# Designed miniproteins, single chains, continued (2): the designs that were tried, part 56

Each design is a single chain, and the fold is of that chain. pLDDT is the mean over its residues in the fold that is shown.

## One batch from the design tools (miniprotein)

Design m5932
Fold by ESMFold2-Fast:
Structure m5932 (fold): chain A 95 residues (1-95)
Amino acid sequence: MKYVLEAEITLGVTLIDLGVKITVLKKEKASQEVLDEMEALADETARRGDELLEKAREAAEAGDEEKAKELAEEVKRLAEEARKRADEIVEKAKK
């Protein structure tokens, strides 16, 4: 199922991006509060993303292509929201 694979890749790339941002923040000696907030965002994004991907795979295996596509789109939206929140945390850390 192309949509599920694309969503899985999008989530994976997003989590890698969050990890890179955490590494940069550590090198720049960001506060522990900022690091904790970013790590919590990454953990929650991974947890929610995995739950949605599992449901999308189950829908695809059942032959419900429409539901699988909708769930895959939810994973992509979750990834986009996580990136926006990460950017906000990074900007807040600069002040």
Scores: mean pLDDT 85

Design m5933
Fold by ESMFold2-Fast:
Structure m5933 (fold): chain A 57 residues (1-57)
Amino acid sequence: SETAAMRERIAAAKTMQEYNDLIRQARERGDMDTMKEIMDRMVAEGLARAREHKAKS
């Protein structure tokens, strides 16, 4: 299914560009739930990177 494929791509995403591309695709589909999942994951990953960077400083 498209939803399953999209979730797999979200799980594999590693860069902000990849997240932005996935958000655009979810927006084109009108899939607000998937768009929210992408944004939540992007925020969580950003916070994790910020904490790791601070620890290394």
Scores: mean pLDDT 73

Design m5934
Fold by ESMFold2-Fast:
Structure m5934 (fold): chain A 87 residues (1-87)
Amino acid sequence: SLEELLERLIRVAERVIELLKKSEDEKLRERAEILEDALKKLKELKNPEAQREAALLIAREVARLARELGDEELAAEAEEIVRELEA
């Protein structure tokens, strides 16, 4: 279900945000703030189609950031969510 995918995405994204905040790289910390804002806006959406579209964009960004951080497990989880949202 979309609700289950959103819960999984939020969980994975929050883990990526924690890693970004721990980074010595100021630009990665700035990306954490952008991602936090995106998650807040996602949670406020009520239209399922809009939620799915926003979630897909967020999931792709989360997967990219997890790869940049070298966290293969988080990247794989985010990419799985992307595949399920595209189905």
Scores: mean pLDDT 87

Design m5935
Fold by ESMFold2-Fast:
Structure m5935 (fold): chain A 115 residues (1-115)
Amino acid sequence: SKEEAEKKIEEYTKVIEDPKASPLEKAKAYIERAEAYLELEDYEEALKDLEKAKEILKKYPNKELEAKLYYVLGELYKSLGHNDSAIALYEKAVELAPDSEVGKKAKEKIEELKK
């Protein structure tokens, strides 16, 4: 719901603004806040958060968070009607973490879009 998405934005904003939060905790918070922005169709804010997460993950590599980043980017591109770009992004998520929950979701999205 819109109310649940707004609540998630508030929750993850607190993590992002917390000086005690680690870089990877902030990267996760940016990705999860971007997912909430996508639910509200706030595509510009979602993209900004994903760019911030990408900057952090370039300095602090983490395959599971990188997979989730590519998955959420895929969801954003799908929402914009760019299905071929979305498939490529989901394929990167699968490559990074094939056996994770996000990797399994990405596989399902690829199968759905290739029908």
Scores: mean pLDDT 91

Design m5936
Fold by ESMFold2-Fast:
Structure m5936 (fold): chain A 90 residues (1-90)
Amino acid sequence: HMLTPEQLKARVAEIKAKLDADPELRERIREKYPNLTDDRGLIIAALAEEYKIDLGTAPSLVDEEDLVRALARHFGLTPEQVRAAIDEVL
């Protein structure tokens, strides 16, 4: 699905709220994405999981920049637009 930056911001906020409300979901995402140790990385990883985004590699090998690029490809945005949307919400 193609998103605008404004729509991406809304989805980032929704996923943040979901993770804040569900510690078990947060731990499952953390276990699947061991290179993403901060809240920002976990929220981005949870967003990728929610939309079943193709990462091009195993989740255990991805870092935040890999996820930003995958989100950009999936939603038809630039990596800069994805980073800006995340930065404005988080």
Scores: mean pLDDT 83

Design m5937
Fold by ESMFold2-Fast:
Parts: C-alpha cells; structure tokens; sequence
Structure m5937 (fold): chain A 74 residues (1-74)
C-alpha cells in the first residue's frame, strides 16, 4: 500500500542517517563494523532501555531529523 511504502521510505532514510551518525563517531572502522555497531545498539535498546535508552533516544532524535530532511517536506 501507499502508506507502507511511505513508512518504508522514511525508515530507510532514517537508517541511512543512523549509519552516517555511527560512522561519524567510528571513522576508523569499516562499513560492516559500523552496521554491526548500529544493529547492536538497536538490540541493546530494545532489551535494556534503562541502561542504553538515553543513548539510543539521542541517536534516534538526531537520525530522525536527518531522515526527515532526506525524505523531504510535503
């Protein structure tokens, strides 16, 4: 559906922004290592919100702003 495609596009742009944010902090690491770091942060945030929720929320807020910019203003 059109809604599902809109959500997927926003999610993809947000994921790209997140990867760029992780890479900015980890420029000495490979793309795969940065993807692994991002995936670990997602998993940790889902399981241990009390311990890593603040770090994840900061990354999400910054990435959402970037992802929204990439998705465009309607």
Amino acid sequence: SSLERFQKRTEENTSIAMLNMVWYQNKDKSIQENIDILNQLKEDAAKNRDEVGEEWDELMENSRAMGSSLTGVS
Scores: mean pLDDT 66

Design m5938
Fold by ESMFold2-Fast:
Structure m5938 (fold): chain A 88 residues (1-88)
Amino acid sequence: SKEELMVQVAASMAVLYGAVLLASLRKDMSEEHLKKFEEKFKEVSKKMNEIEKKGIEEIKKGGDPKKIYEEVKKKSEELIKELKEIAE
């Protein structure tokens, strides 16, 4: 359903938010490292919002919900990987 896809996309955003929250709790992270992480997170968040918006618009236009979901999920996983690499 359209609702299920929207919930799954929202869950992807929650995972990214959770990763940032966990990273911000790292006591040993330098100010420079934290700054790089915050800048990357802002970039990732902006891209994720655009991906989510496009996915929803494609579904509304009669696109295949399953194909759109798999595409959004793949892009979300790639962005999470980039965020994790900066956090290291």
Scores: mean pLDDT 69

Design m5939
Fold by ESMFold2-Fast:
Structure m5939 (fold): chain A 71 residues (1-71)
Amino acid sequence: EKEKNIEEIKKKAEEDVARLEALGLPQTAADVRASYEKAIEAEKKGDFQKAANYDTAARLLAVGGEVEAEL
């Protein structure tokens, strides 16, 4: 369902962005937010494959940022 998927993506975005900002990574947080916004736009357009790709990309960016924060 479109609305349910959008709500799930928004929740993930809030969680990932808050975590990255708490780590002192505001630019990575912004990039992750942008990727989730693209996922939401794709979901609204019915492009579920593109939405899934952007959602995955956002999660990978978040993990990469956390690894970089350790350095």
Scores: mean pLDDT 80

Design m5940
Fold by ESMFold2-Fast:
Structure m5940 (fold): chain A 56 residues (1-56)
Amino acid sequence: AGNAIIALCKAAGLSDAQILTIALLILENKSAAEIAAACNISLATATSILQLAQKA
């Protein structure tokens, strides 16, 4: 699960700092919209990352 999330984040062009920020927001139960806004990424990308995290 972690490797799939990292691979998706790297494919989306996210930095290591942005990946850490996403991980913290997921732990805080933030919505896909809040994750997208915080990292300046599309809602679709944030939703895919959140779905992968929920399967882990």
Scores: mean pLDDT 75

Design m5941
Fold by ESMFold2-Fast:
Structure m5941 (fold): chain A 96 residues (1-96)
Amino acid sequence: AAAREEARRELERLRAKAEESIKKLAEVIEKHGTETVSEKLREAAEEARRLGLPEEVAELFEELAEKAPGMTPEEVARAIYETLVESAEILLEALE
């Protein structure tokens, strides 16, 4: 269907923009260090719980925070993007 094809094209465009954003985020993470980013991810998990978001969202941020110090800046940037996408999917499912 035309609607499905259009949605697929928009996802491909968003993916291309995401790669540019991931690269920029990796540069920021490299400047500040993965340990600092880990601390900010833990703060994000606590904020998610305080705001009453699904517990699964907070758990995703906490898991990434534990792994981040052992990862490269590019790996952390990509993992942050994946975590945000999964969090958005969890929130959208909660609305159905």
Scores: mean pLDDT 78

Design m5942
Fold by ESMFold2-Fast:
Structure m5942 (fold): chain A 79 residues (1-79)
Amino acid sequence: SEEAARAGAEGGRLAYKHWSGPGADAMGTGVIGAASAAGSNDKERALRVGEQAYKRSEELGDPEAAKIAREGAQRVAEV
């Protein structure tokens, strides 16, 4: 739902603001982008954005940020 997508975007912004790892930007913008796509009923795009954020966060050496990006995108895509 749009409400769940907004909640996911807010969670992404909060994580981005308080994340100290090198994947903060990729994770935060990825979750926000996935939530935006999910809010537009584009589940495929939400999952793709999350997967890109996952890969970028891993490339930057931040596997925890990568996991958050992927799981966050999956959660917002399901609602």
Scores: mean pLDDT 75

Design m5943
Fold by ESMFold2-Fast:
Structure m5943 (fold): chain A 84 residues (1-84)
Amino acid sequence: SRVERVRARVDETVKLLEEIAEKYPEYKDVFKSLAETLRGLAEEAERAYKAGDPDAESLIRQVEALADGYRELAEKLKEEMEKK
């Protein structure tokens, strides 16, 4: 389902954000905050979906977009930091 795909994407993105936070101490607080924010919103969206909330689909779309944006940010930083 879309919810399962978005949850998997969120989990992968959170893991990437946490890996960046551990590897680059200068970005630790920022990336940990991003991971926590994404997790919280994903949990809220899943609760709305399970409750049959009419706004659940909109929340799921917002979480998917946020996960994609955070992933792009993390990948861009990783590329810049891996320059020798």
Scores: mean pLDDT 84

Design m5944
Fold by ESMFold2-Fast:
Parts: sequence; C-alpha cells; structure tokens
Structure m5944 (fold): chain A 69 residues (1-69)
Amino acid sequence: SSSLREELRQHRRRVSRIVGIALRINSLTLGLDDKQAEEIRKKVVEAIKKMDLKELERILRETEELVKK
C-alpha cells in the first residue's frame, strides 16, 4: 500500500540520519577526555538502540558545546 511505502521511505531516511549523526558525534569525541567520551558513547549506544533521532541530535549539540569549552 502507499502508506507502507511511505513508512519504509521514512524509516530509511531515519536510519541514514542516525548513521550520519553517530559518525559525527564519534569524530567529535576524539577532542574530549576519555571520561567524557565514554559517557557520550554510552548515550549514543542507548539512543541508537531506541532509534531515537531527536536524542542523537541532542547528544550531538551537547558534544559540540563540550568540544568548544
């Protein structure tokens, strides 16, 4: 059905966004101390398990601010 096709398209877009954000967070954690990096990685793993794009975007913003400080 057309609704199933739209759900599959949205799912693919969500997966693509999750992968992109997770890779960006991972690169940013290289600029942090080991303790901060480990805490952020725990949050990222939990958000990926839940497919929580909004939480990953929040973690990304938090990590960007930590790298600037």
Scores: mean pLDDT 83

Design m5945
Fold by ESMFold2-Fast:
Structure m5945 (fold): chain A 99 residues (1-99)
Amino acid sequence: SRETLERGKELSKSEDPADLSEALRLYARAAGSSDPEIAIEAARGALKVSDRAPPEDRRATGRELIANSNTLSDEEASNTLLLVGAVMVATADHKPLLP
């Protein structure tokens, strides 16, 4: 929902790792939206905090973003979610995204 997205944006402004972990969780949830606009904005939000959040939370978020891409239509949003998932893998210090 848009409310979930907006809450994620507020927490993403924090430097506290716990707030950043919660922001990633909210972004992953918002990226599951059937509204492509909300899904794309959530994926972009997750990407912006990728270097500041704990690696384990980045891996979990990337996994969820990739999974969500399979439920979207053949739209730009699906490709954007896959790209963000791939970036999350790269920023997780070479840890596997899908164990």
Scores: mean pLDDT 68

Design m5946
Fold by ESMFold2-Fast:
Structure m5946 (fold): chain A 80 residues (1-80)
Amino acid sequence: SPVEELTEEEKRVLRALAKYNSVEQTAKALGISKERVEELVARLEEKGFVKRDPKTGKIVLTRKGALAYLELEEEERKAA
């Protein structure tokens, strides 16, 4: 499963990026620094879960990232 490649912090950042599409909004939502989010985004990009749109600077989930996001959403629903 793609989710098994992610740390708990990377999972939280991936979920927030799927919702907000923004480093600034993700940092605010998670209560961490923008610099920390950028570091985690770089790790997610290296692992193939996100890409930065060169035209807009927005962070977009890849197909791998979208599949991981859906798996995390299913896990959260089962925990509720």
Scores: mean pLDDT 83

Design m5947
Fold by ESMFold2-Fast:
Structure m5947 (fold): chain A 88 residues (1-88)
Amino acid sequence: VELLRVVGFTRTVPVAGTVGPDGSLLKENETYLSALPKPVTLDLSSPSVKKLYETLKKHGPGIYVEAVVAVENGKYTLVDVLRAEVVN
């Protein structure tokens, strides 16, 4: 498993049926980060990621994040959140 440090903004809310920037439908636990070309799956077993998930559902997209993303067979999973700031 490869780990990437990613900095960017959340572009979508993690709600089933949310349309991504490429026009595709996201799953309930997926979001787009501005720095990545594919959606990331939120690992809700991680306390830091669960906190980001709750913040996203309450405040919507545009949250600044510094995070660790695991890359496995071309799939991105958000495994840790180092920093998250709600920016209006």
Scores: mean pLDDT 75

Design m5948
Fold by ESMFold2-Fast:
Structure m5948 (fold): chain A 106 residues (1-106)
Amino acid sequence: MAKEAALAAKKAGEEAAKAGTEAAKSGTGKQALRGAAGAIGGSGAEFLGEKAYELGDGKLAAEAGRSAKGAGETAARGAGSDEAKEKGKKAAEKGEEAAKLGEEAA
């Protein structure tokens, strides 16, 4: 349970980082900066998810999931294309699901 939530959060963070990178490439000016922020936040969530998995910590997995959700939302707002925006939204949804699983496991 806790490790499953942590793995889900790690994957959501990875997807948010990829979505942020695509948003940074497809966006211009301030949108590109939002994409970059999403990429950084997603990488941070991925790291926290990996740490939560190592520790079997549901509370930390929930925090990683919430971080991935925020990063995915930021990537979606920075997106200069519909494809990049959809990827950011999908990452945010996965982050939210991982956060719920982590809360139940805590």
Scores: mean pLDDT 84

Design m5949
Fold by ESMFold2-Fast:
Structure m5949 (fold): chain A 96 residues (1-96)
Amino acid sequence: MVSDEEITKSMILIGLAVVLTEGKRGKVSEKTAEYARKAADYIEAEDYKGAAEALEKAIEEEPENTVLLRALAKVYELAGDKEKAEEARKRYEELK
């Protein structure tokens, strides 16, 4: 039995692992990969505010990266910031 928080955290980490794999293949910038790694480290530490700040920086490098936008929305949900979670989800929905 896995908690809803653990499922959400796992989904974010899988998405960030995809971004990191794309970084190794040269498909995303080195800075984007660095911020994605920092976000993953913050999520493992349950510092969701730090994770959100790292993801915002990654999105500044790649504003149309839907994986990063989905990760940001889920991180804000875990942080309890419903307004910012909704804003991130809206940004993702506009790009799909």
Scores: mean pLDDT 80

Design m5950
Fold by ESMFold2-Fast:
Structure m5950 (fold): chain A 68 residues (1-68)
Amino acid sequence: SAVEEALAEIERLTAEALARLAAAKTSGEKMDVLIEAGKRLQAIVDRVPDPRVRAAARAAGARLWEAV
């Protein structure tokens, strides 16, 4: 389903962004990763407007900000 595909994409995007944050050496580099990840999460929510997808995107955003 579109919801299942969106949830899988959010998890893959989150794992990729966390790895990029771990590799980033400056606050600017970390902010660029967060901005890009935020845009990609919002695009998924806009494409699949389901409460589960919105909740997963918010949780992913929180995980990324906690990692900084």
Scores: mean pLDDT 91

Design m5951
Fold by ESMFold2-Fast:
Structure m5951 (fold): chain A 100 residues (1-100)
Amino acid sequence: SLEELKELFEKAVEQLLEKYKKKYPEYSEILEEAFKRFTEIAFEALENNWSLAEIRARLDEEVERLIKEKKLSEEEKRLLRDMGSTIALAVGILLQEHKR
């Protein structure tokens, strides 16, 4: 079900966030904000059966928005872009597996 899919995604995202926060503790606040926004976008993607291309485009847009709003450093920009790509792939895989 969609509810089970969202629960599985939320657990995976929480584990990924904890892993990123352990590796980059100095960026914990921006990582938490980014994960919250990316999770909201991922839930919209799951609800509306978006393509991987649509998911990637929307997450890239949100990364660029965060960069501008928070005046992020080059290292923070790189980290958020990498994280956005990882989330996009995870959502795309879950959507494809759910259709099978």
Scores: mean pLDDT 80

Design m5952
Fold by ESMFold2-Fast:
Structure m5952 (fold): chain A 61 residues (1-61)
Amino acid sequence: SDRIADSEKISAAIAPKVRELVALLGSDEVGGGNPSKEDVQTYIDRVTAAYEARIAAARAA
């Protein structure tokens, strides 16, 4: 079942970014865990770009 293997690769690729988001939300960098809409959008853009790069790398492996 290629779908399960692909899902596992995607999950493995995004898990570090979820941890980074949790750390960011709890950090003083974003007002003690209260990020602005602009900060959230910037982070989403960064995570999306990294996620796409990780998916491309996982597809190549």
Scores: mean pLDDT 62

Design m5953
Fold by ESMFold2-Fast:
Structure m5953 (fold): chain A 86 residues (1-86)
Amino acid sequence: SSMKAQIEALRKEVEKLEKLYEEYVKQGDYDKALEVAEEIIKLGKEIVDLGEKAGDRKAILEGIGVILRGIGMKLDVELKKKEVEA
Protein backbone atom coordinates (compact mmCIF):
# COMPACT_ATOMS: atom_id res chain seq x y z
CA SER A 1 0.00 0.00 0.00
CA SER A 2 1.10 3.62 -0.53
CA MET A 3 2.17 5.53 2.60
CA LYS A 4 -0.93 7.76 2.21
CA ALA A 5 -3.17 4.64 2.17
CA GLN A 6 -1.40 3.35 5.31
CA ILE A 7 -1.96 6.70 7.08
CA GLU A 8 -5.69 6.65 6.11
CA ALA A 9 -5.99 3.07 7.45
CA LEU A 10 -4.41 4.18 10.76
CA ARG A 11 -6.79 7.19 10.96
CA LYS A 12 -9.79 4.82 10.59
CA GLU A 13 -8.35 2.45 13.23
CA VAL A 14 -7.93 5.41 15.66
CA GLU A 15 -11.60 6.40 15.08
CA LYS A 16 -12.71 2.82 15.91
CA LEU A 17 -10.52 2.75 19.04
CA GLU A 18 -11.88 6.14 20.22
CA LYS A 19 -15.43 4.70 20.01
CA LEU A 20 -14.28 1.52 21.82
CA TYR A 21 -12.69 3.66 24.57
CA GLU A 22 -16.02 5.50 25.13
CA GLU A 23 -17.91 2.16 25.33
CA TYR A 24 -15.48 0.74 27.94
CA VAL A 25 -15.73 3.97 29.99
CA LYS A 26 -19.57 3.77 29.85
CA GLN A 27 -19.39 0.11 31.01
CA GLY A 28 -17.02 1.02 33.89
CA ASP A 29 -14.29 -1.22 32.39
CA TYR A 30 -11.49 1.25 33.14
CA ASP A 31 -8.69 -1.32 32.71
CA LYS A 32 -9.79 -2.04 29.11
CA ALA A 33 -10.36 1.69 28.50
CA LEU A 34 -6.76 2.29 29.66
CA GLU A 35 -5.45 -0.40 27.24
CA VAL A 36 -7.38 1.24 24.36
CA ALA A 37 -5.99 4.71 25.29
CA GLU A 38 -2.44 3.28 25.19
CA GLU A 39 -3.15 1.71 21.76
CA ILE A 40 -4.42 5.12 20.49
CA ILE A 41 -1.10 6.70 21.62
CA LYS A 42 0.81 3.93 19.79
CA LEU A 43 -1.18 4.47 16.55
CA GLY A 44 -0.66 8.24 16.81
CA LYS A 45 3.11 7.62 16.96
CA GLU A 46 2.83 5.37 13.86
CA ILE A 47 0.94 8.15 11.99
CA VAL A 48 3.73 10.62 12.93
CA ASP A 49 6.43 8.17 11.74
CA LEU A 50 4.67 7.52 8.40
CA GLY A 51 3.98 11.25 7.96
CA GLU A 52 7.70 12.00 8.47
CA LYS A 53 8.67 9.31 5.92
CA ALA A 54 6.06 10.65 3.43
CA GLY A 55 6.98 14.34 4.02
CA ASP A 56 3.32 14.91 4.98
CA ARG A 57 3.30 17.73 7.56
CA LYS A 58 -0.51 17.53 7.94
CA ALA A 59 -0.26 13.81 8.86
CA ILE A 60 2.55 14.58 11.37
CA LEU A 61 0.42 17.25 13.10
CA GLU A 62 -2.67 14.98 13.06
CA GLY A 63 -0.60 12.14 14.56
CA ILE A 64 0.62 14.47 17.33
CA GLY A 65 -3.04 15.39 17.99
CA VAL A 66 -3.92 11.66 18.25
CA ILE A 67 -1.07 11.14 20.78
CA LEU A 68 -2.30 14.09 22.89
CA ARG A 69 -5.93 12.83 22.82
CA GLY A 70 -4.76 9.36 23.86
CA ILE A 71 -2.74 10.83 26.76
CA GLY A 72 -5.84 12.80 27.85
CA MET A 73 -7.95 9.62 27.71
CA LYS A 74 -5.35 7.73 29.78
CA LEU A 75 -5.25 10.50 32.42
CA ASP A 76 -9.08 10.67 32.52
CA VAL A 77 -9.48 6.91 33.07
CA GLU A 78 -6.79 6.88 35.80
CA LEU A 79 -8.75 9.65 37.56
CA LYS A 80 -12.03 7.69 37.18
CA LYS A 81 -10.34 4.58 38.67
CA LYS A 82 -9.33 6.64 41.74
CA GLU A 83 -12.92 7.91 42.15
CA VAL A 84 -14.24 4.28 42.18
CA GLU A 85 -11.54 3.23 44.74
CA ALA A 86 -12.40 6.14 47.10
Scores: mean pLDDT 88

Design m5954
Fold by ESMFold2-Fast:
Structure m5954 (fold): chain A 97 residues (1-97)
Amino acid sequence: DWVKEHAEEYLEKARQSLDEAKKALEKGDYLTFAGSAYTAASNLRKVAEAEGDEEKVKLATQAMEKALQGMNYARKGDKEKAKKYVEEAIKLVEEAL
């Protein structure tokens, strides 16, 4: 399994995406903020699935769902809800990293 053999590279991509989310928030770019958090959660979920870690798969999946909710609020111009949901997604990713 390529993902299992390269797990640390995927986890590093997740950390980099969290950094990009923070930079996007500083610029007021809520769509990129949400999208970067989703990418972080997605990379984490790939590693968790490859390792058979069901608990981390659940955390990563919840993070992806919250990031997607944040993205939907960002598209509607609701910056406060976008920030709330994406920050919840980031906390779930950090918990599982």
Scores: mean pLDDT 88

Design m5955
Fold by ESMFold2-Fast:
Structure m5955 (fold): chain A 79 residues (1-79)
Amino acid sequence: MTEEERRRREELSRAFLEMIKAYENGDYEKAVEAAERALALATTPQAKSAVYRFLADIYKKLGDEEKAAEYQAEADRLR
């Protein structure tokens, strides 16, 4: 594993933590921002799938059923 790969993985993990913390605090807009950062850092289908699944949960809490369904479909496509 390269230093760059390691750093990207750690930044992805930090973005996930920020996303979860914002979600637990009911700050869904902050959770979306953290999820967008995590999505930009995700390089594997597995990591992207995890972020899309969480985005679906966030948008479901925001009452945006259409976006929630779209992100769930993207997550399901990537596994």
Scores: mean pLDDT 81

Design m5956
Fold by ESMFold2-Fast:
Structure m5956 (fold): chain A 100 residues (1-100)
Amino acid sequence: ELSEEEQKRVVKLAEEAAEKMLELLKEEDVEAAIEGLREAARLAAEGRLEEAARRILEMMEKLGPELAEIARELREEGDVTLVAAGVALGEKLLEELAKK
């Protein structure tokens, strides 16, 4: 169980990374990103957090080098941090799609 201070740090890093990832993500790659994040969410729900983080990293590596670099840096902070950033990014992508 993460402390309240650790949870706040993870949430802050995840939100900041998700905002930056959203800015770097090309419109043509949005559907591929959503599918990759959905698979990672399934793995995380099964308690397979390391595999969820790896799936997000593999997806970001396919989408571009800048996204891959952000994902690697977040994973170095922890698998939970990269997964949290993936969740935040997925929420932002769904919100943007709902505005169309």
Scores: mean pLDDT 82

Design m5957
Fold by ESMFold2-Fast:
Structure m5957 (fold): chain A 61 residues (1-61)
Amino acid sequence: MAKGTITLERSADGKELTITARLEEDGRRWEETRVLPADAPSGVIGATAAALGVRLIAESV
């Protein structure tokens, strides 16, 4: 069974938003990171997080 987490972190200057997706399955771990402007629309942030999750699943199989 795969376990995934998505973390969102704002930069110290508040200008960037870092989205990190992690996937763990059978003791293996995969990680992918994207940086967006902090003023990016919520729909863009959500779509980027979903795309990272899909990429990690593809890499794990």
Scores: mean pLDDT 77

Design m5958
Fold by ESMFold2-Fast:
Structure m5958 (fold): chain A 91 residues (1-91)
Amino acid sequence: GEEERRRRALEDARRGLEIALDRLERGVDGVRDPELRRSVASTAVTLAGVAELLGWGDEAERARRIAERTGVEPFPPPELSLELEPPLPAP
């Protein structure tokens, strides 16, 4: 049903986020270019914002820690608005 599709999509999205965070975490220590480090930090804070909107507190916290590990101030996070589906027709 629709709930099962939604659950599966959210599980897939969370898995994708975990993979992205894992890659950023492993890569950040090897990046010496300040601009690339800032890009990593900015990506991490964007992912933290997405995780917060989805209620994934652990992933949001992990993303923030990755941003802090870069030692560079990230770009301000974008103003995020999620429109995952049109509103259900009211009866």
Scores: mean pLDDT 74

Design m5959
Fold by ESMFold2-Fast:
Structure m5959 (fold): chain A 55 residues (1-55)
Amino acid sequence: ARLITAIDGVTGEEFSAESSEELAQKIVDHIEKKFPDKSVSEVMLEAALEQAKKL
């Protein structure tokens, strides 16, 4: 597909972008905006652990 779509593992919100790098940046910006009391690294680690459990 020309547009890459992914679901954020933290909020379950869907994002779309023309590249994986742009998609990752949109997810990071969203996490920073929604969870100002948490570091992006902590939120991403929690999301990665949930994704690992689904695999």
Scores: mean pLDDT 65

Design m5960
Fold by ESMFold2-Fast:
Structure m5960 (fold): chain A 93 residues (1-93)
Amino acid sequence: SVSVEPLSKAQLLARMRALIDRLEAQATTQEMLERIRTLRVNLALAEKYGTDAGLRDAEQYLVLAEQYLKQGNLDMAIDYLQASIAYLMAMPL
């Protein structure tokens, strides 16, 4: 299997889903868990209604979200993941 391939909506959605799972595993407050549940709802909407036009911007923000999670900054990771998902939904070309 080729492990390095062009970015696709399906690959980006899979990465977003994996990041949400990792965030949920590390969340320690009910407020964080509720924000993560909202991310799951928005991801499901992006999967149904998102387009390829937002992929580059969405991926840029996803990389930032993944970076903040590695730093232990869950609040910023959630914020940037929300922005990433929004880019998939907000570019209706």
Scores: mean pLDDT 79

Design m5961
Fold by ESMFold2-Fast:
Structure m5961 (fold): chain A 89 residues (1-89)
Amino acid sequence: PKSFEKEVELTLQESGELVGKLVVDATPGRTEVKVVESSIGAPVAAQLESQTPEKETWLLRARISPEQAAKAKEKPPTVKVEVTETPLP
């Protein structure tokens, strides 16, 4: 397996949710995305949005309080994710 870290900037949506996109190379096998560090103070979920033979797009989403939204509006938060790619046997 290969593991690497990426920083993803999250943007405040009109809904009050923070959303970021992570695009990684597709691998025949399993790709895992784990949030390892967040400056937000709220849980961040990683979900696979779309997959092509070449690329996988993952959405990072966090539901935040109005107080956290005010901070995010002033400076977009970043989260650190670990991507683990495990090839097929």
Scores: mean pLDDT 77

Design m5962
Fold by ESMFold2-Fast:
Structure m5962 (fold): chain A 74 residues (1-74)
Amino acid sequence: SMEELREEYTKLEEKLRSGEKMSKEEFEKMKEILDKITNYEIEKALAAGDLEKAEFIRRLRDSELKKLEEEMKK
């Protein structure tokens, strides 16, 4: 479910923010979950006519993807 995906992402994000070692598989899972959640929320925002929310979510996705890619290079 979307709720379970959000909970999984939050736990992985907390681990990343704490500076704990992350596996490549954990990074790939974060990218997959992020894509699923953000695409779902962007589509919902656009369907509701909330362009500001859609843009905010796009910016968050881009920022998080960049952070994940930088961490994967370490």
Scores: mean pLDDT 84

Design m5963
Fold by ESMFold2-Fast:
Structure m5963 (fold): chain A 68 residues (1-68)
Amino acid sequence: GEKEKAALTAAKYSLSQQKTLSEEGRKSLLEGVKKVATSKAAHDAAEEASKAETGEEAVAALEKGLEA
């Protein structure tokens, strides 16, 4: 839905611009995305981003969710 797409876009922007975002901050951000994710694709993208070891991998996971 529109809300999940907006959440994924906001999370992607935050992760790409704030490379110094703490692990707790990143997890909190992605948990917020999961709460508004209504599609499996959006939820899976947020889940994969939360498992990413780097900010770049997290951004890539969120981009796949936005393109789906």
Scores: mean pLDDT 72

Design m5964
Fold by ESMFold2-Fast:
Structure m5964 (fold): chain A 81 residues (1-81)
Amino acid sequence: MGLSDEEAREKAEEMAEAAKENAEKAIKLKKEGGSPAKVASLLAAAALHAIAAEWLAEQHPEAREEAKKAKEYYEEAKKEL
């Protein structure tokens, strides 16, 4: 039992969207002078989703493009913070 390649791609897409949302929220909160702890929590959430997508991509080539996007969202947020 495991995910199909299509299911893995869809899950990686969900993870990429979650990484993007958390990354954008972290950047916005930082620019608004929000709590450093909340900014760190949002960035950590983006990192976890990117790692999960990368893990799926290791087993399912169809997930690679979405995993790359998730990583890019996290890395960009990390540079901004």
Scores: mean pLDDT 84

Design m5965
Fold by ESMFold2-Fast:
Structure m5965 (fold): chain A 80 residues (1-80)
Amino acid sequence: MKEELRKELQRYAEENDRLLKEAETSGAIKDKDKAERIREIIKQAHEAVKTGASEEELKELLFEMRLEINYLKGILETHE
């Protein structure tokens, strides 16, 4: 269970990082404070995967990752 959560969190963190870079490059995200907050959460997710965070911590970060991915996908979809 915890190993599956770790793999899922790593996958979502990588997706979120890719989407954030795409949003920044395309100009879809102009709010630098929002971009910095997303980047910080991605950093926390990578550290949690690396350091063997608790199952509770992994679940909390997974929830945050899903929210930010949905946000970034939304702004990228509507920017065009």
Scores: mean pLDDT 81

